Designed miniproteins, single chains, continued (3). Designs and how they scored, part 56

Each design is a single chain, and the fold is of that chain. pLDDT is the mean over its residues in the fold that is shown.

## One batch from the design tools (miniprotein)

Design m10058
Fold by ESMFold2-Fast:
Structure m10058 (fold): chain A 80 residues (1-80)
Amino acid sequence: VEEEVRELIEKAEELVREAERAFREGRYEEAQKLLDEAMDLAIQAGKLAGLNPVSKELLERLDEVNERILRLRKEVEEAL
């Protein structure tokens, strides 16, 4: 399960990077879509991490990706 949580976090991190690029390029609607997908993956990772023992490293990465999602969502909403 730790590997499954890691894969979900890595995918969410990738989607956040893609959303950050889309935002920089003025593609706000695409950035919002990518952030929605990243949030779904982060929620799934959080659920699995809550039910199973996972490393502190993964919990910290999950917190970081959640913070990045929330920050960028606010910026996208203000730009739309």
Scores: mean pLDDT 84

Design m10059
Fold by ESMFold2-Fast:
Structure m10059 (fold): chain A 55 residues (1-55)
Amino acid sequence: SEGLARAKEAARELIRRHGLGVSTRDIQEASGVSQGTASKAKKEVLAELAAEREA
């Protein structure tokens, strides 16, 4: 969904700037999505970043 895409973009930017300690709340506040969408975005972005490190 558009909200998930926006939350994932916010999560990547926050992690780039502040490191892996970024909270679901930080993503929610930055992207304006629900807590559930922000939580899903955080999990997906962390998995994608881990895969990028292995590649």
Scores: mean pLDDT 80

Design m10060
Fold by ESMFold2-Fast:
Structure m10060 (fold): chain A 56 residues (1-56)
Amino acid sequence: MLSEEEVKKLGKEAGEALRQGDVERALELGKKMIESGSEFGKIAGSAAIKEAERLK
């Protein structure tokens, strides 16, 4: 569904959310990356979710 470039943009936004402590936004963006259907999106999205959960 999403291109590799779009998934990278979501990853950047998730990183910004994590930097700001916005755990809910980081979780939402991470889920969208996983749902993108790309292998990169699954890996990067899972990492974003894991980091967001650590901040709770």
Scores: mean pLDDT 78

Design m10061
Fold by ESMFold2-Fast:
Structure m10061 (fold): chain A 79 residues (1-79)
Amino acid sequence: SELEEEYKRLSREAASSYAAASINEAGADFNRELAERSSPEKGEQFLKDAELNREASEELKKKYEELKKKAEELKKELE
């Protein structure tokens, strides 16, 4: 059915957004660690990169929650 295909699509997009959020979160952690081990000038750039990764992770987590909610609503219609 079209509802089953839409559920699969939303579930895949949710999983993709969650994976991307996790990668960006790990990137933020890595850049913060690099900042601690770097000169003050290089550390400043790594902290800026960490903040960009953190912001990207937060937006992707919001997208994940939206897609997950839509998928859960469709799943209730299929059960």
Scores: mean pLDDT 88

Design m10062
Fold by ESMFold2-Fast:
Structure m10062 (fold): chain A 59 residues (1-59)
Amino acid sequence: MKELYRATQHVPRSGPDDLELREGDEVEVLEEVDDNNWLVRNLKTGEEGLVPKSYLEKL
């Protein structure tokens, strides 16, 4: 895995392309889509979606 991050808090799903995360979920960054949102994969569930980067902390 290239870049690993952790959700610092619960991330709610706001739209159809968004990924819901629980606090402490570890994700792999797949793509930096825009200035605020990253396409990530949840390492526990294998689910992919957009997450605001402000909710993520680098491991």
Scores: mean pLDDT 81

Design m10063
Fold by ESMFold2-Fast:
Structure m10063 (fold): chain A 72 residues (1-72)
Amino acid sequence: DEYRRLALRAVEALAAGDWAAAEAYAREIARLMGAEELADDFLALAREEAAEIATLPEEEVQALLAEARAAL
């Protein structure tokens, strides 16, 4: 549950363009998993997802966030 909540916050930060917050959440997730090096891989994947989100209309972004929240 905690990992999913942190991942959702990271996605919300990326959607808002707040890279510093997204990086902080990614590092926190990696720390909880005992693998801080994993944060770089997570950030690389999140960057690709953020680039895709940036091309989507606001309605689609909100739908994706709602779906992620429902999955929690």
Scores: mean pLDDT 67

Design m10064
Fold by ESMFold2-Fast:
Parts: structure tokens; sequence; C-alpha cells
Structure m10064 (fold): chain A 62 residues (1-62)
């Protein structure tokens, strides 16, 4: 699905140290997943948080 493509782009940006672009893609992925009906808002938020944590971005944003 489209939202999984955004997640892949977010992961790639995060690995390159482009944290702003990673944030943009990961949040777009969450929004797209909710709009498609594949995830609830709560599930999308939890998934984005997990990905930010995996990429180490959440630790830098605090």
Amino acid sequence: SEWREYEEKGREAGKEGNYEEAYRYLFRAGVAAVRSGELTPEEAAARVDELLRELGILDYAR
C-alpha cells in the first residue's frame, strides 16, 4: 500500500541522518494508513513512535 512506501522513504532518510525528511515521510505514512482504513489513529501513532525510536530520532527530539 502507499503508506508502506512512505515508511520505506522515512527509514532511508533516517539512516542518512536527514531527520526532518524522515519525520515528514513517517507522519505522511501514518496519515495515509488511517485514510485507507488499514490502521486506526491510535495504531498509526504507535507505529510512527516505534519507527522514530528504531531510527534513534525520538531520543534526539527530546
Scores: mean pLDDT 78

Design m10065
Fold by ESMFold2-Fast:
Structure m10065 (fold): chain A 81 residues (1-81)
Amino acid sequence: SDAELQAVQDAAERYKQAALEYARRLGEVTGDQSLYDQMAAQADQALQRAQDPATAAEGALEIHQLAMQVKEQLLKAEAAE
């Protein structure tokens, strides 16, 4: 349904914002400015898939996985300080 598609696309955008915030923080903690740029590029590619109704669920899942991966890296980096 259109409502389900919209919910998936809204979730993808929220996951992208979360991934970018975690990557920004990870870059600050590690001093590696390239981490944010790499995450932004990966999230943008996945968001393009999420914006296509045929691939929306796959794109949203990819962004969600990226957010979870960078969150885990951030937690490990913060624990190491």
Scores: mean pLDDT 86

Design m10066
Fold by ESMFold2-Fast:
Structure m10066 (fold): chain A 102 residues (1-102)
Amino acid sequence: SAEEAAEAAKEGGIKGAKEGAEEARRAAERAEGIAGSVAGAAGAAIRAVGSAVDGAVAAARAAGADAEAAREAVKAGLEAAKEEIKEAGEYALKAADIGEAK
């Protein structure tokens, strides 16, 4: 149904945002020192946005969602990405504060 297609698209966007942010944060954990952690947090924010959009669009296409449902799915994914961006920013600030304290 149209409602099922719209919901699948939203789930794709939200999942993309969370998975993209998590993957980037894990990659940053392997980077050297606090500077690597700060750069990785910024990378997590960027990946969260990109993966949210890609996930919403892919899920919308797979489910046969119309353009309006696809647009709302992208909006839902971007709201999830916004939360990941906020968390990434807070993490970067804490990492910088710890570096200065040493």
Scores: mean pLDDT 68

Design m10067
Fold by ESMFold2-Fast:
Structure m10067 (fold): chain A 80 residues (1-80)
Amino acid sequence: GPLEEAVSKLKEALDKVREQPDMSVEEFKSLLKDLMLPVLEKLTEPERQEIIDILMDAVKEVVETGDQVKALESAIKKLE
């Protein structure tokens, strides 16, 4: 379902971040938007709000720590 697709897209983002460890915060935000927007369009409330909150937390963690891998691993864990 859309939740399993969200997990799949976050894992795809994680793979891309691992391949490009010097990715900027702006590039990271763009990556998440490109991968997650189609999934978010398929979601209804409350699942849509939960995914948005998880993505916002991941972006905040990257801004605070610079660790994109850890931020995505945390996001994936929250959905599993």
Scores: mean pLDDT 83

Design m10068
Fold by ESMFold2-Fast:
Structure m10068 (fold): chain A 122 residues (1-122)
Amino acid sequence: SLEEKIKELMLETIDRLEAQEDAGPFLVLPDFERSLPDALKIVPNPLSLSEIRERVEKGEIKTIEELREALEQMIQNYLTLFPPDSAYALLAERFREVAEELLRETEEEVEKLRKEYEELLS
């Protein structure tokens, strides 16, 4: 189905994000108790690519817009925890740029699929 192919494209986008040079901090949630005490008071709903993947797999994220929102929240959570001039903030900004590029590519493929499915139903 179209929905299943969109899900596959979103999962492929997450795979491509995980393969990026700056992906390390976003792959899995850190041990907040040991690494970032009180971080959960600032960011009560932390996200990594692992949690976003699970949401896509479960059908909780169904659209490219919802995937973009989840990725933006993940990056913004990270930027909230670190000073703007830190290596971590600069890494997060670079990752955001790559994520936006990959999301644009995925969005174009989804629009192509939607048109192909509309033509098949005509």
Scores: mean pLDDT 82

Design m10069
Fold by ESMFold2-Fast:
Structure m10069 (fold): chain A 61 residues (1-61)
Amino acid sequence: MSEEEIRRRVFEVIEEGVAAGLSVEEIVARVMKLLKEAGVTDEELIRRLLEEAARHLAALR
């Protein structure tokens, strides 16, 4: 799975979570589960994706 595909899936999870009224903690947990299931083990990549996810989540406020 490409980084671009993973990024798109992360943003989808955030948008779905916000629409469903999930808490930030629940949305973050779903994002972390997605990254683990996608086999993302690079700590630097995980950190960058989480920073991008947090920025996107803030923009949806």
Scores: mean pLDDT 76

Design m10070
Fold by ESMFold2-Fast:
Structure m10070 (fold): chain A 56 residues (1-56)
Amino acid sequence: SPLEEKRLEVVASTLDEITKKVLEAIKAGKATQENLKKIAKEGAEEYKKRLAEIDS
């Protein structure tokens, strides 16, 4: 369905953004457990927001 396709796009784009933030943290010497958990949490919130926009 069109919704399934859009959900897959959200998953792919959100994972790419999380990966970029992780790489930036590593390059900056800030890849701490606290910072990585924060990046994951922020990614999860962005994922939820984008899903809500599709499913509304």
Scores: mean pLDDT 81

Design m10071
Fold by ESMFold2-Fast:
Structure m10071 (fold): chain A 89 residues (1-89)
Amino acid sequence: SMEEEEKVNKEIEELVKRAEELIKKAREALKKGDIEKAEELVREARELVLRARKLAEEHKVSEEVRERIFEAEIDVSLMAMQVSIEKLA
């Protein structure tokens, strides 16, 4: 139904929004030298993005929503890489 599709799209958008906020917090944690906190925030963001991707695979979602998920996946991956680099330094 249209109502179910709208509800799923809204849930995905909220998951992506929360993940992006966690990535911003992870970036600030790295700036402060708090590598452990940044790693924790990235793990949480990854879990939210994985949930959003699963919903998009199981349900009919808009192209705009798929693009937002893809952008969030890239942001999480880049931040995870930065955390890994800082841990090895």
Scores: mean pLDDT 87

Design m10072
Fold by ESMFold2-Fast:
Structure m10072 (fold): chain A 58 residues (1-58)
Amino acid sequence: DEVEELIKLLSDPDDEVRLEAAKRLGEIGDPRAREALEKALSDPSAAVRVAAKEALKK
C-alpha cells in the first residue's frame, strides 16, 4: 500500500526522503496520512514542515 509505505517514510532519517513522502501524501490526499502529516509539522527540517502544511490544506 503506497500510502502506508509513505507514512513510514515520514520517519526516515534522511530529510529529503521525508520531504518527498510529505509531498506525495499531499498529492494523494488520503485521510489515513493526516495524523502523520500533523506530526511532520514539528519536523526539524523547515522544508518538511512546509510540505506537511501544504499537504494538509483542504
Scores: mean pLDDT 82

Design m10073
Fold by ESMFold2-Fast:
Structure m10073 (fold): chain A 57 residues (1-57)
Amino acid sequence: NKKGVEMAENLLKLGEMLKDERLKAAGEEALKRAQASKTDEEGIKAVKEASDSVGAP
């Protein structure tokens, strides 16, 4: 699940760069879910759901 993990890492880095604790938390949650998924589709879905939960694009 490389693609989902990369998307989650980008979301986490964005939160770190913006010093947005909510976005950092969303990225960290997305990364954990993406790492737990075994397919790119599952990983991407996990990242999208986590980002949507905090109103991130």
Scores: mean pLDDT 75

Design m10074
Fold by ESMFold2-Fast:
Structure m10074 (fold): chain A 73 residues (1-73)
Amino acid sequence: SEERKRAIMLMAEATVAMLPLVLEHIFTGSEEARKKVDEISKLLDEAAKALEEGKYEEAAKLAEEALRLAKEA
């Protein structure tokens, strides 16, 4: 379905967009980067649960919020 594909693509985009923050935390010990990674990871975990339950619109919204946070950091 289109809704399922959109949710998966947004989750993938958010995951990739989060990578610079993960690297920043690992190599510099940045607590701000760690807090951002924790928040984004929580949203992605919730999106994954919604996806497993077939709640594709909810999964997409959670993934969009995760992507927004990743891009703003």
Scores: mean pLDDT 86

Design m10075
Fold by ESMFold2-Fast:
Structure m10075 (fold): chain A 59 residues (1-59)
Amino acid sequence: GAVDMLKEKAGLSERQAKSAVAALQSGDPTVRRVARAELRKAGLSEEEIEEIERLALEE
């Protein structure tokens, strides 16, 4: 799932990964934009971020 991919690709802890998933699931577009920007800053590609966002919305 999204949490596992964040741990493997971005090196996030379980807590950080769950927090990021919750942000990507937010109904607030500003919260989602900030979450995407933080993942990009952590070294994820745009394609990896899109995959994680898709997985997060299925959880």
Scores: mean pLDDT 82

Design m10076
Fold by ESMFold2-Fast:
Structure m10076 (fold): chain A 69 residues (1-69)
Amino acid sequence: RQAFVSRLVDRIAEIAKLAKEVSPEEQAKIGERAEELLRRAMSGEISEEEATRGLDEIEKEVREALEKA
C-alpha cells in the first residue's frame, strides 16, 4: 500500500508538471481532484484500481485542456 501511494504521488507530480501550461483556474481544479483522490486512496475509501482510473481521467482532462490552450 505505501508503495502504491508513493506511485500515486509521483504520478500526481507528473500531471502537475503538464498542468503548468493550463490556466490557473484549471490548475486549481485539477489539484483539488488529485488531492481528493489521494486522500480517498490513503483512507481506503477507494481501491487501488479506482484510484488509478481516477488519475487516468485527470490526466486525460489535462491533455485535453492542453490541446485547447
Scores: mean pLDDT 77

Design m10077
Fold by ESMFold2-Fast:
Structure m10077 (fold): chain A 108 residues (1-108)
Amino acid sequence: METRTLTLEKEVEGSLDEAIDEGIRLAMEAVRKEFGLTDLEIVGRRELPSDDPDKKTVTVQARGRDANGVEVAVFIRVTAEKIEDGKYKVKVSVTVTPLADVEGAPPL
């Protein structure tokens, strides 16, 4: 499997934190549907510093397995930005990288 990327965008009503949580939910659903990932687990979550009080970025690290049983790393970046009171634009970027797909890696 090659490294794959996916981008998603949605408008979410609620709080900034609810917008971030919806973005993460969309990313996890999309990698299951688009890339056939199984055994998908979040292993880390980090909030990035922001100079804009109406904008929040969270990065999520997850791991899973592809359709061939190869372990993959999933990196999710979710940015929520206020467009009006109680409404946020959520942008999601997802990168899926095989953990064993390096030329010259010994076979398992």
Scores: mean pLDDT 79

Design m10078
Fold by ESMFold2-Fast:
Structure m10078 (fold): chain A 100 residues (1-100)
Amino acid sequence: SSSQQLYDQAQRYNDTATDYYQRGQQDNRSDLQRGYQYYDQAYQYAQTARDTATRGADLARTQGDRGTYSRSTTTAHGSDGLRDQSYQNRQQTQQQIQQD
């Protein structure tokens, strides 16, 4: 269904955001500018994942698809947390760049 397609797309965006977030953590210790760029990418992908998952959840609710609704809301919550953490780490990295 279209709600399942939105869920699948949201999961792909969330996975991409998680990958960039992990790269940000690794590179932040050796290259602050690169770490900043990875956290920025993680933030953008997590935001897109959250928005896509929310749309998928809303559509699943309308279709009576409880399974897709539950999975999509879980993904939206996870992506929202990842977005907020990526934002905080991006801001912290920017401050470290300015202090160097």
Scores: mean pLDDT 89

Design m10079
Fold by ESMFold2-Fast:
Order: sequence, then C-alpha cells, then structure tokens
Structure m10079 (fold): chain A 59 residues (1-59)
Amino acid sequence: NEEVVKEALKAINEGDLDKAQELIDKVPDEKDKLFLQANLELIKGNTDLAVELFKKAFE
C-alpha cells in the first residue's frame, strides 16, 4: 500500500493522469484511494468533487 500510494502521488505531481488513475485503482486502502482520487480530481480542475472526496477520506 505505502509503495503504490507514493507512486500514485508522483504520477499526480508529474501530471500523468492516466498513470495516476491506474495506480489509484490498485490502492487497497479505501481511505488512501479516496485521498489520492481527490488530489487527481483537484489537478483536473474538478474542485467540488475533490472537496467531497477529501471529506470522505477523512470523515
């Protein structure tokens, strides 16, 4: 989990959206997956969706 989370964050930071989504889909922890998806949606400009996903990740 730790390794795939780091790889997903790197892909997000590099703007590699396809790779980021593929790596996020492999994350086994639901909260980590929601957190990473929120970051991906944020860089895609989907701010409202990103906020909703962050809330679910940390509820």
Scores: mean pLDDT 83

Design m10080
Fold by ESMFold2-Fast:
Structure m10080 (fold): chain A 68 residues (1-68)
Amino acid sequence: MSLEELKAEAERVAEELRRRAEELERQGDHSTAAKLRRMAESIERAIASGDRTLILVAIHEGRRELER
């Protein structure tokens, strides 16, 4: 997978996390929503760094959280 493909995947994961956070916020689960928003921000920072390893780790952790 190219760095560009990894960045695109990471952006999708971050967007999914933000969307789920909005759903949880509406249900009153503010703590989990805050956690997911922080995770999305971490992924965005990894993308900005351009570090392939950091991006890959961020994708993995984000996907694990979304599979709950």
Scores: mean pLDDT 85

Design m10081
Fold by ESMFold2-Fast:
Structure m10081 (fold): chain A 77 residues (1-77)
Amino acid sequence: MKGRTIEVSPTVVIVIGAGRPAGILDAIALARQGKKVILVDKSEEALRKAEATLKRAGLEAETFSSLEEAKKKAEEL
């Protein structure tokens, strides 16, 4: 799989590499559009920083260190 974002449904999206600036910006834009955003990065530290950045913007997101687990959760939503 190539790319930073996976649209699981019209209202649920996964942002891969969410600890990077581009991933954080994508997550903020999607959450502001009313989508449920799931943040994925293999680095727990990067995920914590991304989540903190979204919370400062008044936004909420789920975080997973595994794309496999994030995809399963997103498909159930």
Scores: mean pLDDT 76

Design m10082
Fold by ESMFold2-Fast:
Structure m10082 (fold): chain A 59 residues (1-59)
Amino acid sequence: SVEVSEELKEIEEKAEKARKEGITAEELEEKALKEGDVKLGLMAALIRAEELKEKQKEK
């Protein structure tokens, strides 16, 4: 659906911005637990996936 696609894209953009600022998946996961924010949890998962891909690519 259009609404779901737009929401996911926004979360992806926020995750990318956080990565550029040097925020790790672990830091966002900690914030998600502290604030109970599901969107921060999703961002943490996206950043973790990117961190794993980057690690494998450079290895």
Scores: mean pLDDT 75

Design m10083
Fold by ESMFold2-Fast:
Structure m10083 (fold): chain A 92 residues (1-92)
Amino acid sequence: MEKELEKEVSIALAQIAVAVSLLALERNPTEETAREATELIKKAADKLVEEGLKEEAIKLLEEAIERARELESKEASEIVVEGLEKKIEEIK
């Protein structure tokens, strides 16, 4: 199993990536930004899976989906939600 500090750092970095990506998308709710935000969030989840943190990766994606549903742009929200739901299915 991974050392606790390394695990906490990995999770924190992934959470920061999600927060920054969604904040950028909220400020610039374009299809292009939504696709880029989705890719960054997926990459953060993949890193957690590679480190043996599969449950944490799924939780990260589920929390990101809930935040994405709060976006005013339905088109941007749907791009992020669809992309992340597919990623959860791949990880499970």
Scores: mean pLDDT 84

Design m10084
Fold by ESMFold2-Fast:
Structure m10084 (fold): chain A 55 residues (1-55)
Amino acid sequence: MEELEKLKKEYLEQVKKIRELTRKFNADPSDEKIRKELLELQKKAVELFKKIREY
């Protein structure tokens, strides 16, 4: 139960970072570095969400 709440917090933090990075990507879509970081954060958020659902 407590570990689940920690995972939810991690997930919300990843969502916030994704939102900020998405704004930067929209400002400069040619930035390959931002695109890579965004993809990595999205993958991490999906993994966290799956862990939350499988509890």
Scores: mean pLDDT 79

Design m10085
Fold by ESMFold2-Fast:
Structure m10085 (fold): chain A 57 residues (1-57)
Amino acid sequence: GFEEGLKAYKEGNYEAALEHFRKAAEKGDKMSATLAGQVYYELGKLEEAKEWFEKSV
């Protein structure tokens, strides 16, 4: 969920963070969608970042 994704993100495990944030966002968590976008942005995947930020609004 969101908290598991946030923990992975803080530990620098972006792959695990994305897995947890994407699953939470699919369940309607707008904050997890925002953080998935942020992780994609930090990875330089700007197109995916944009898509996930759009899901957060």
Scores: mean pLDDT 82

Design m10086
Fold by ESMFold2-Fast:
Structure m10086 (fold): chain A 65 residues (1-65)
Amino acid sequence: MISDEEIDEAIADILTAMGDLFAKKGRYKEASELYRLAAEIYRRSGRVDKAQEMEKKAEELEKKA
């Protein structure tokens, strides 16, 4: 069975993909919010590396928004 941590990672992956889509459309504010949400979920699943990556993506988009 998929663990709760794996489910959290899957949700964070979906949020990341949505953030990427909004960023491609120039919706930087919405994309940054999605990346920050994904970062929180990655962090609670123990994926600190992914969380930091998402936080950096959000910060860069916030500079453009």
Scores: mean pLDDT 81

Design m10087
Fold by ESMFold2-Fast:
Structure m10087 (fold): chain A 82 residues (1-82)
Amino acid sequence: APKFKLELYYDGELLGTQILEGEGGKDAAKLFEELMKLKVGEKLVFEFNGTKLELEVLEKTEDSVVVRNLQTGIEARLTKIS
């Protein structure tokens, strides 16, 4: 099953870190695949567990993407680890 590390930031401060595996890892993999199709500065609307997320791509590498949640201002780094 796909496995991801999620790091959440607000105003440059690390709020928390979570490992996403099982169903969460599958959902993270779908999101990661869609985000990797986008360019930096492009936006995606993604639904997760009934929640609608409006995300902007800030940065991407081969194994990670940084997005901003446009509704909350929270930034997330999603890193593929397996």
Scores: mean pLDDT 83

Design m10088
Fold by ESMFold2-Fast:
Structure m10088 (fold): chain A 91 residues (1-91)
Amino acid sequence: MKALEEKVKEVKKKIEELFSKETVTNDDIEEAIELVNSIKDKEARIELAKFLAELFYKRFGEQAKKGLGAHGLLLEEEALKAFNEQLKKLS
């Protein structure tokens, strides 16, 4: 559906903007997680979780291998699984 595709693109853009900042804070990470959780379509949410994992790995490198830590508890369960699986593939 066009509306879902447009919303996914908007969320990806916002996450990219958060991770392009000179300093990425814990609040920025939590905002990115909330953006992923805002997508109610399960397949699109999983796609966004994998996209978040790619940006997280690109930004933090080896520190990204530790995962989201306590912030992971804020991510929807299946999205968290997809995020962690994508991080393992990138590592």
Scores: mean pLDDT 78

Design m10089
Fold by ESMFold2-Fast:
Structure m10089 (fold): chain A 86 residues (1-86)
Amino acid sequence: MKVILTLSGLSPTQITAEALRAIGLELEGAEVKIEIKGDTLTITIGNVTEEQVQELLDLAEEYRARGAEVTIREEGDTLTIEIRVP
């Protein structure tokens, strides 16, 4: 399974925190690619476990609870999570 996580509207502190989270997933054995452009962070994660997918969905729900706009799409083996921070 592959997850594409896009976070937009991030502060520099939030970019750092989410990049460190992505590095944590890489250390746990996932294949991680991180791209930063302005206030937008895109994380492409390959070889995700079901537990890691659930953690990413829980992250999306945390952002939604904080007022972010969250869009989740599943197509085949790819889960796309788009989060826009207010």
Scores: mean pLDDT 81

Design m10090
Fold by ESMFold2-Fast:
Structure m10090 (fold): chain A 80 residues (1-80)
Amino acid sequence: EITREEAEKILEELRKKVKNEDIEKAINTAIEIFKENKDLSEEEQKKKALEVLKKEFPHLSDEDLEKIIKLAKYKLRLRE
């Protein structure tokens, strides 16, 4: 779990390296995977999201994808 301040810092760091459109699309993809796999553990949901995102965004590093997954989980938590 991350704070609002941490989420803002992660987003700022990502925007320095990645187009905002790609960040938004990747976050939405991760959120959809979490929703489709709600019956799996949170750790398994994150692993599945990472696998799908690596295929859709092969130009992004694993570190950047992990940050996107953290942002997606944070946003999903705020909706509930």
Scores: mean pLDDT 81

Design m10091
Fold by ESMFold2-Fast:
Structure m10091 (fold): chain A 74 residues (1-74)
Amino acid sequence: MSAEERLELLADFLRNVARMPEATVERLREAVLAGDVETAVALLREWARRQGLPESVEEDLVAAVRRIVAELRA
């Protein structure tokens, strides 16, 4: 699976399952595609904390984003 395919799967999960607003999903996708890990992680952490997600889930999402950015930059 390509890094681009992983990003679209993550975006679909966040949009359709986790119910993240479309504007936030688009900002996250733009940050990931630009290689801006700090902005992508900050957006995820802010959203996760507002939703009251467990820290383990927040860290899993952050790890997924970090991996996708690393694969896109390789």
Scores: mean pLDDT 83

Design m10092
Fold by ESMFold2-Fast:
Structure m10092 (fold): chain A 76 residues (1-76)
Amino acid sequence: SQLALAYFNRGLLKQALGKVEEAIEDFSKAIEIDPNFAEAYYYRGNLYKLLGKDEEAEKDFNKFLELKELHPELVS
C-alpha cells in the first residue's frame, strides 16, 4: 500500500517533468503492487492516450471505472 503510493507519487512527479515513459513505468509498478489502485489506472490511461496507445488507454479507463463502480464509497 505505502510502496504503491510511493511509486504513484513518483509517477506524478515524472509526468510533471515531461518524463512520460518513466511515469508510465511508475504507475505500472503501483498497479503491480496494488491492482485495485484506481487512480493509477486513470493517470496511466491518460499517458497512453497522449502516446496514441488508444487500446491500452481504453483498458486502463475501463479498469478505473470498474474499480469505482465496485467501490461506491470511492465515487464522489
Scores: mean pLDDT 84

Design m10093
Fold by ESMFold2-Fast:
Structure m10093 (fold): chain A 79 residues (1-79)
Amino acid sequence: MEEIIELAKEYAKKFIDYVKEKLPDDKEAIEKAKKAAELIIKAAEAYAEGKFEEAEKLGKEAQEELDKVMKAIEEKEKK
């Protein structure tokens, strides 16, 4: 179960690095990526503790921040 938290942390780091590479000057998008990463880690921790409702809530909040970051990347690529 602890492996889920470790995997979440690894994914979070890679995702932040990816966003920094794609949008190095978009501080808002980078901060959104950091927020999404933090929420994913907290969701994994809640899931590991058997707090499935809390994990689902945190996962949905993470998805909202991920959607904002992905939209920023798409807007930059569209232009």
Scores: mean pLDDT 80

Design m10094
Fold by ESMFold2-Fast:
Structure m10094 (fold): chain A 55 residues (1-55)
Amino acid sequence: DRVLRVLRALIENPDRDWTVRELAELAGQSPSTFTRTFRRVVGVSPRAFLAGLRS
């Protein structure tokens, strides 16, 4: 699961300044495809998720 791989990377490196582009690359997808897939699985956009981690 591409999204699960991304979520694990985020949890293992919570202090890294991740970008949506980097997460999409890790998932092996374009940013637009990754954003749609991530929102479907997680319920929020990658951008919103990253903002939550930084707060």
Scores: mean pLDDT 80

Design m10095
Fold by ESMFold2-Fast:
Structure m10095 (fold): chain A 81 residues (1-81)
Amino acid sequence: MDEKFLETLRKDFEAQRPSLERAVEWAEEELKNIDKLTPRQKLALAIVLRMEASLLRATGVDPELAERFEKLADEIEEKLK
């Protein structure tokens, strides 16, 4: 297992927490204009948001922030229909 790797990721995410909070707020604002994005752009954004949520879950740094990323990904995926 990558115990040292996860510890490094935790420290990196803890240092980047304010930037990640700004990123999710920016993504939430962009969701208001989601209809302007192509299906490929929506899919790419949803994938990135889920990836960030998974990393936050794996490191345990911020479960509430992970939930916000997951919710945004779900909302974007609904717009792909």
Scores: mean pLDDT 75

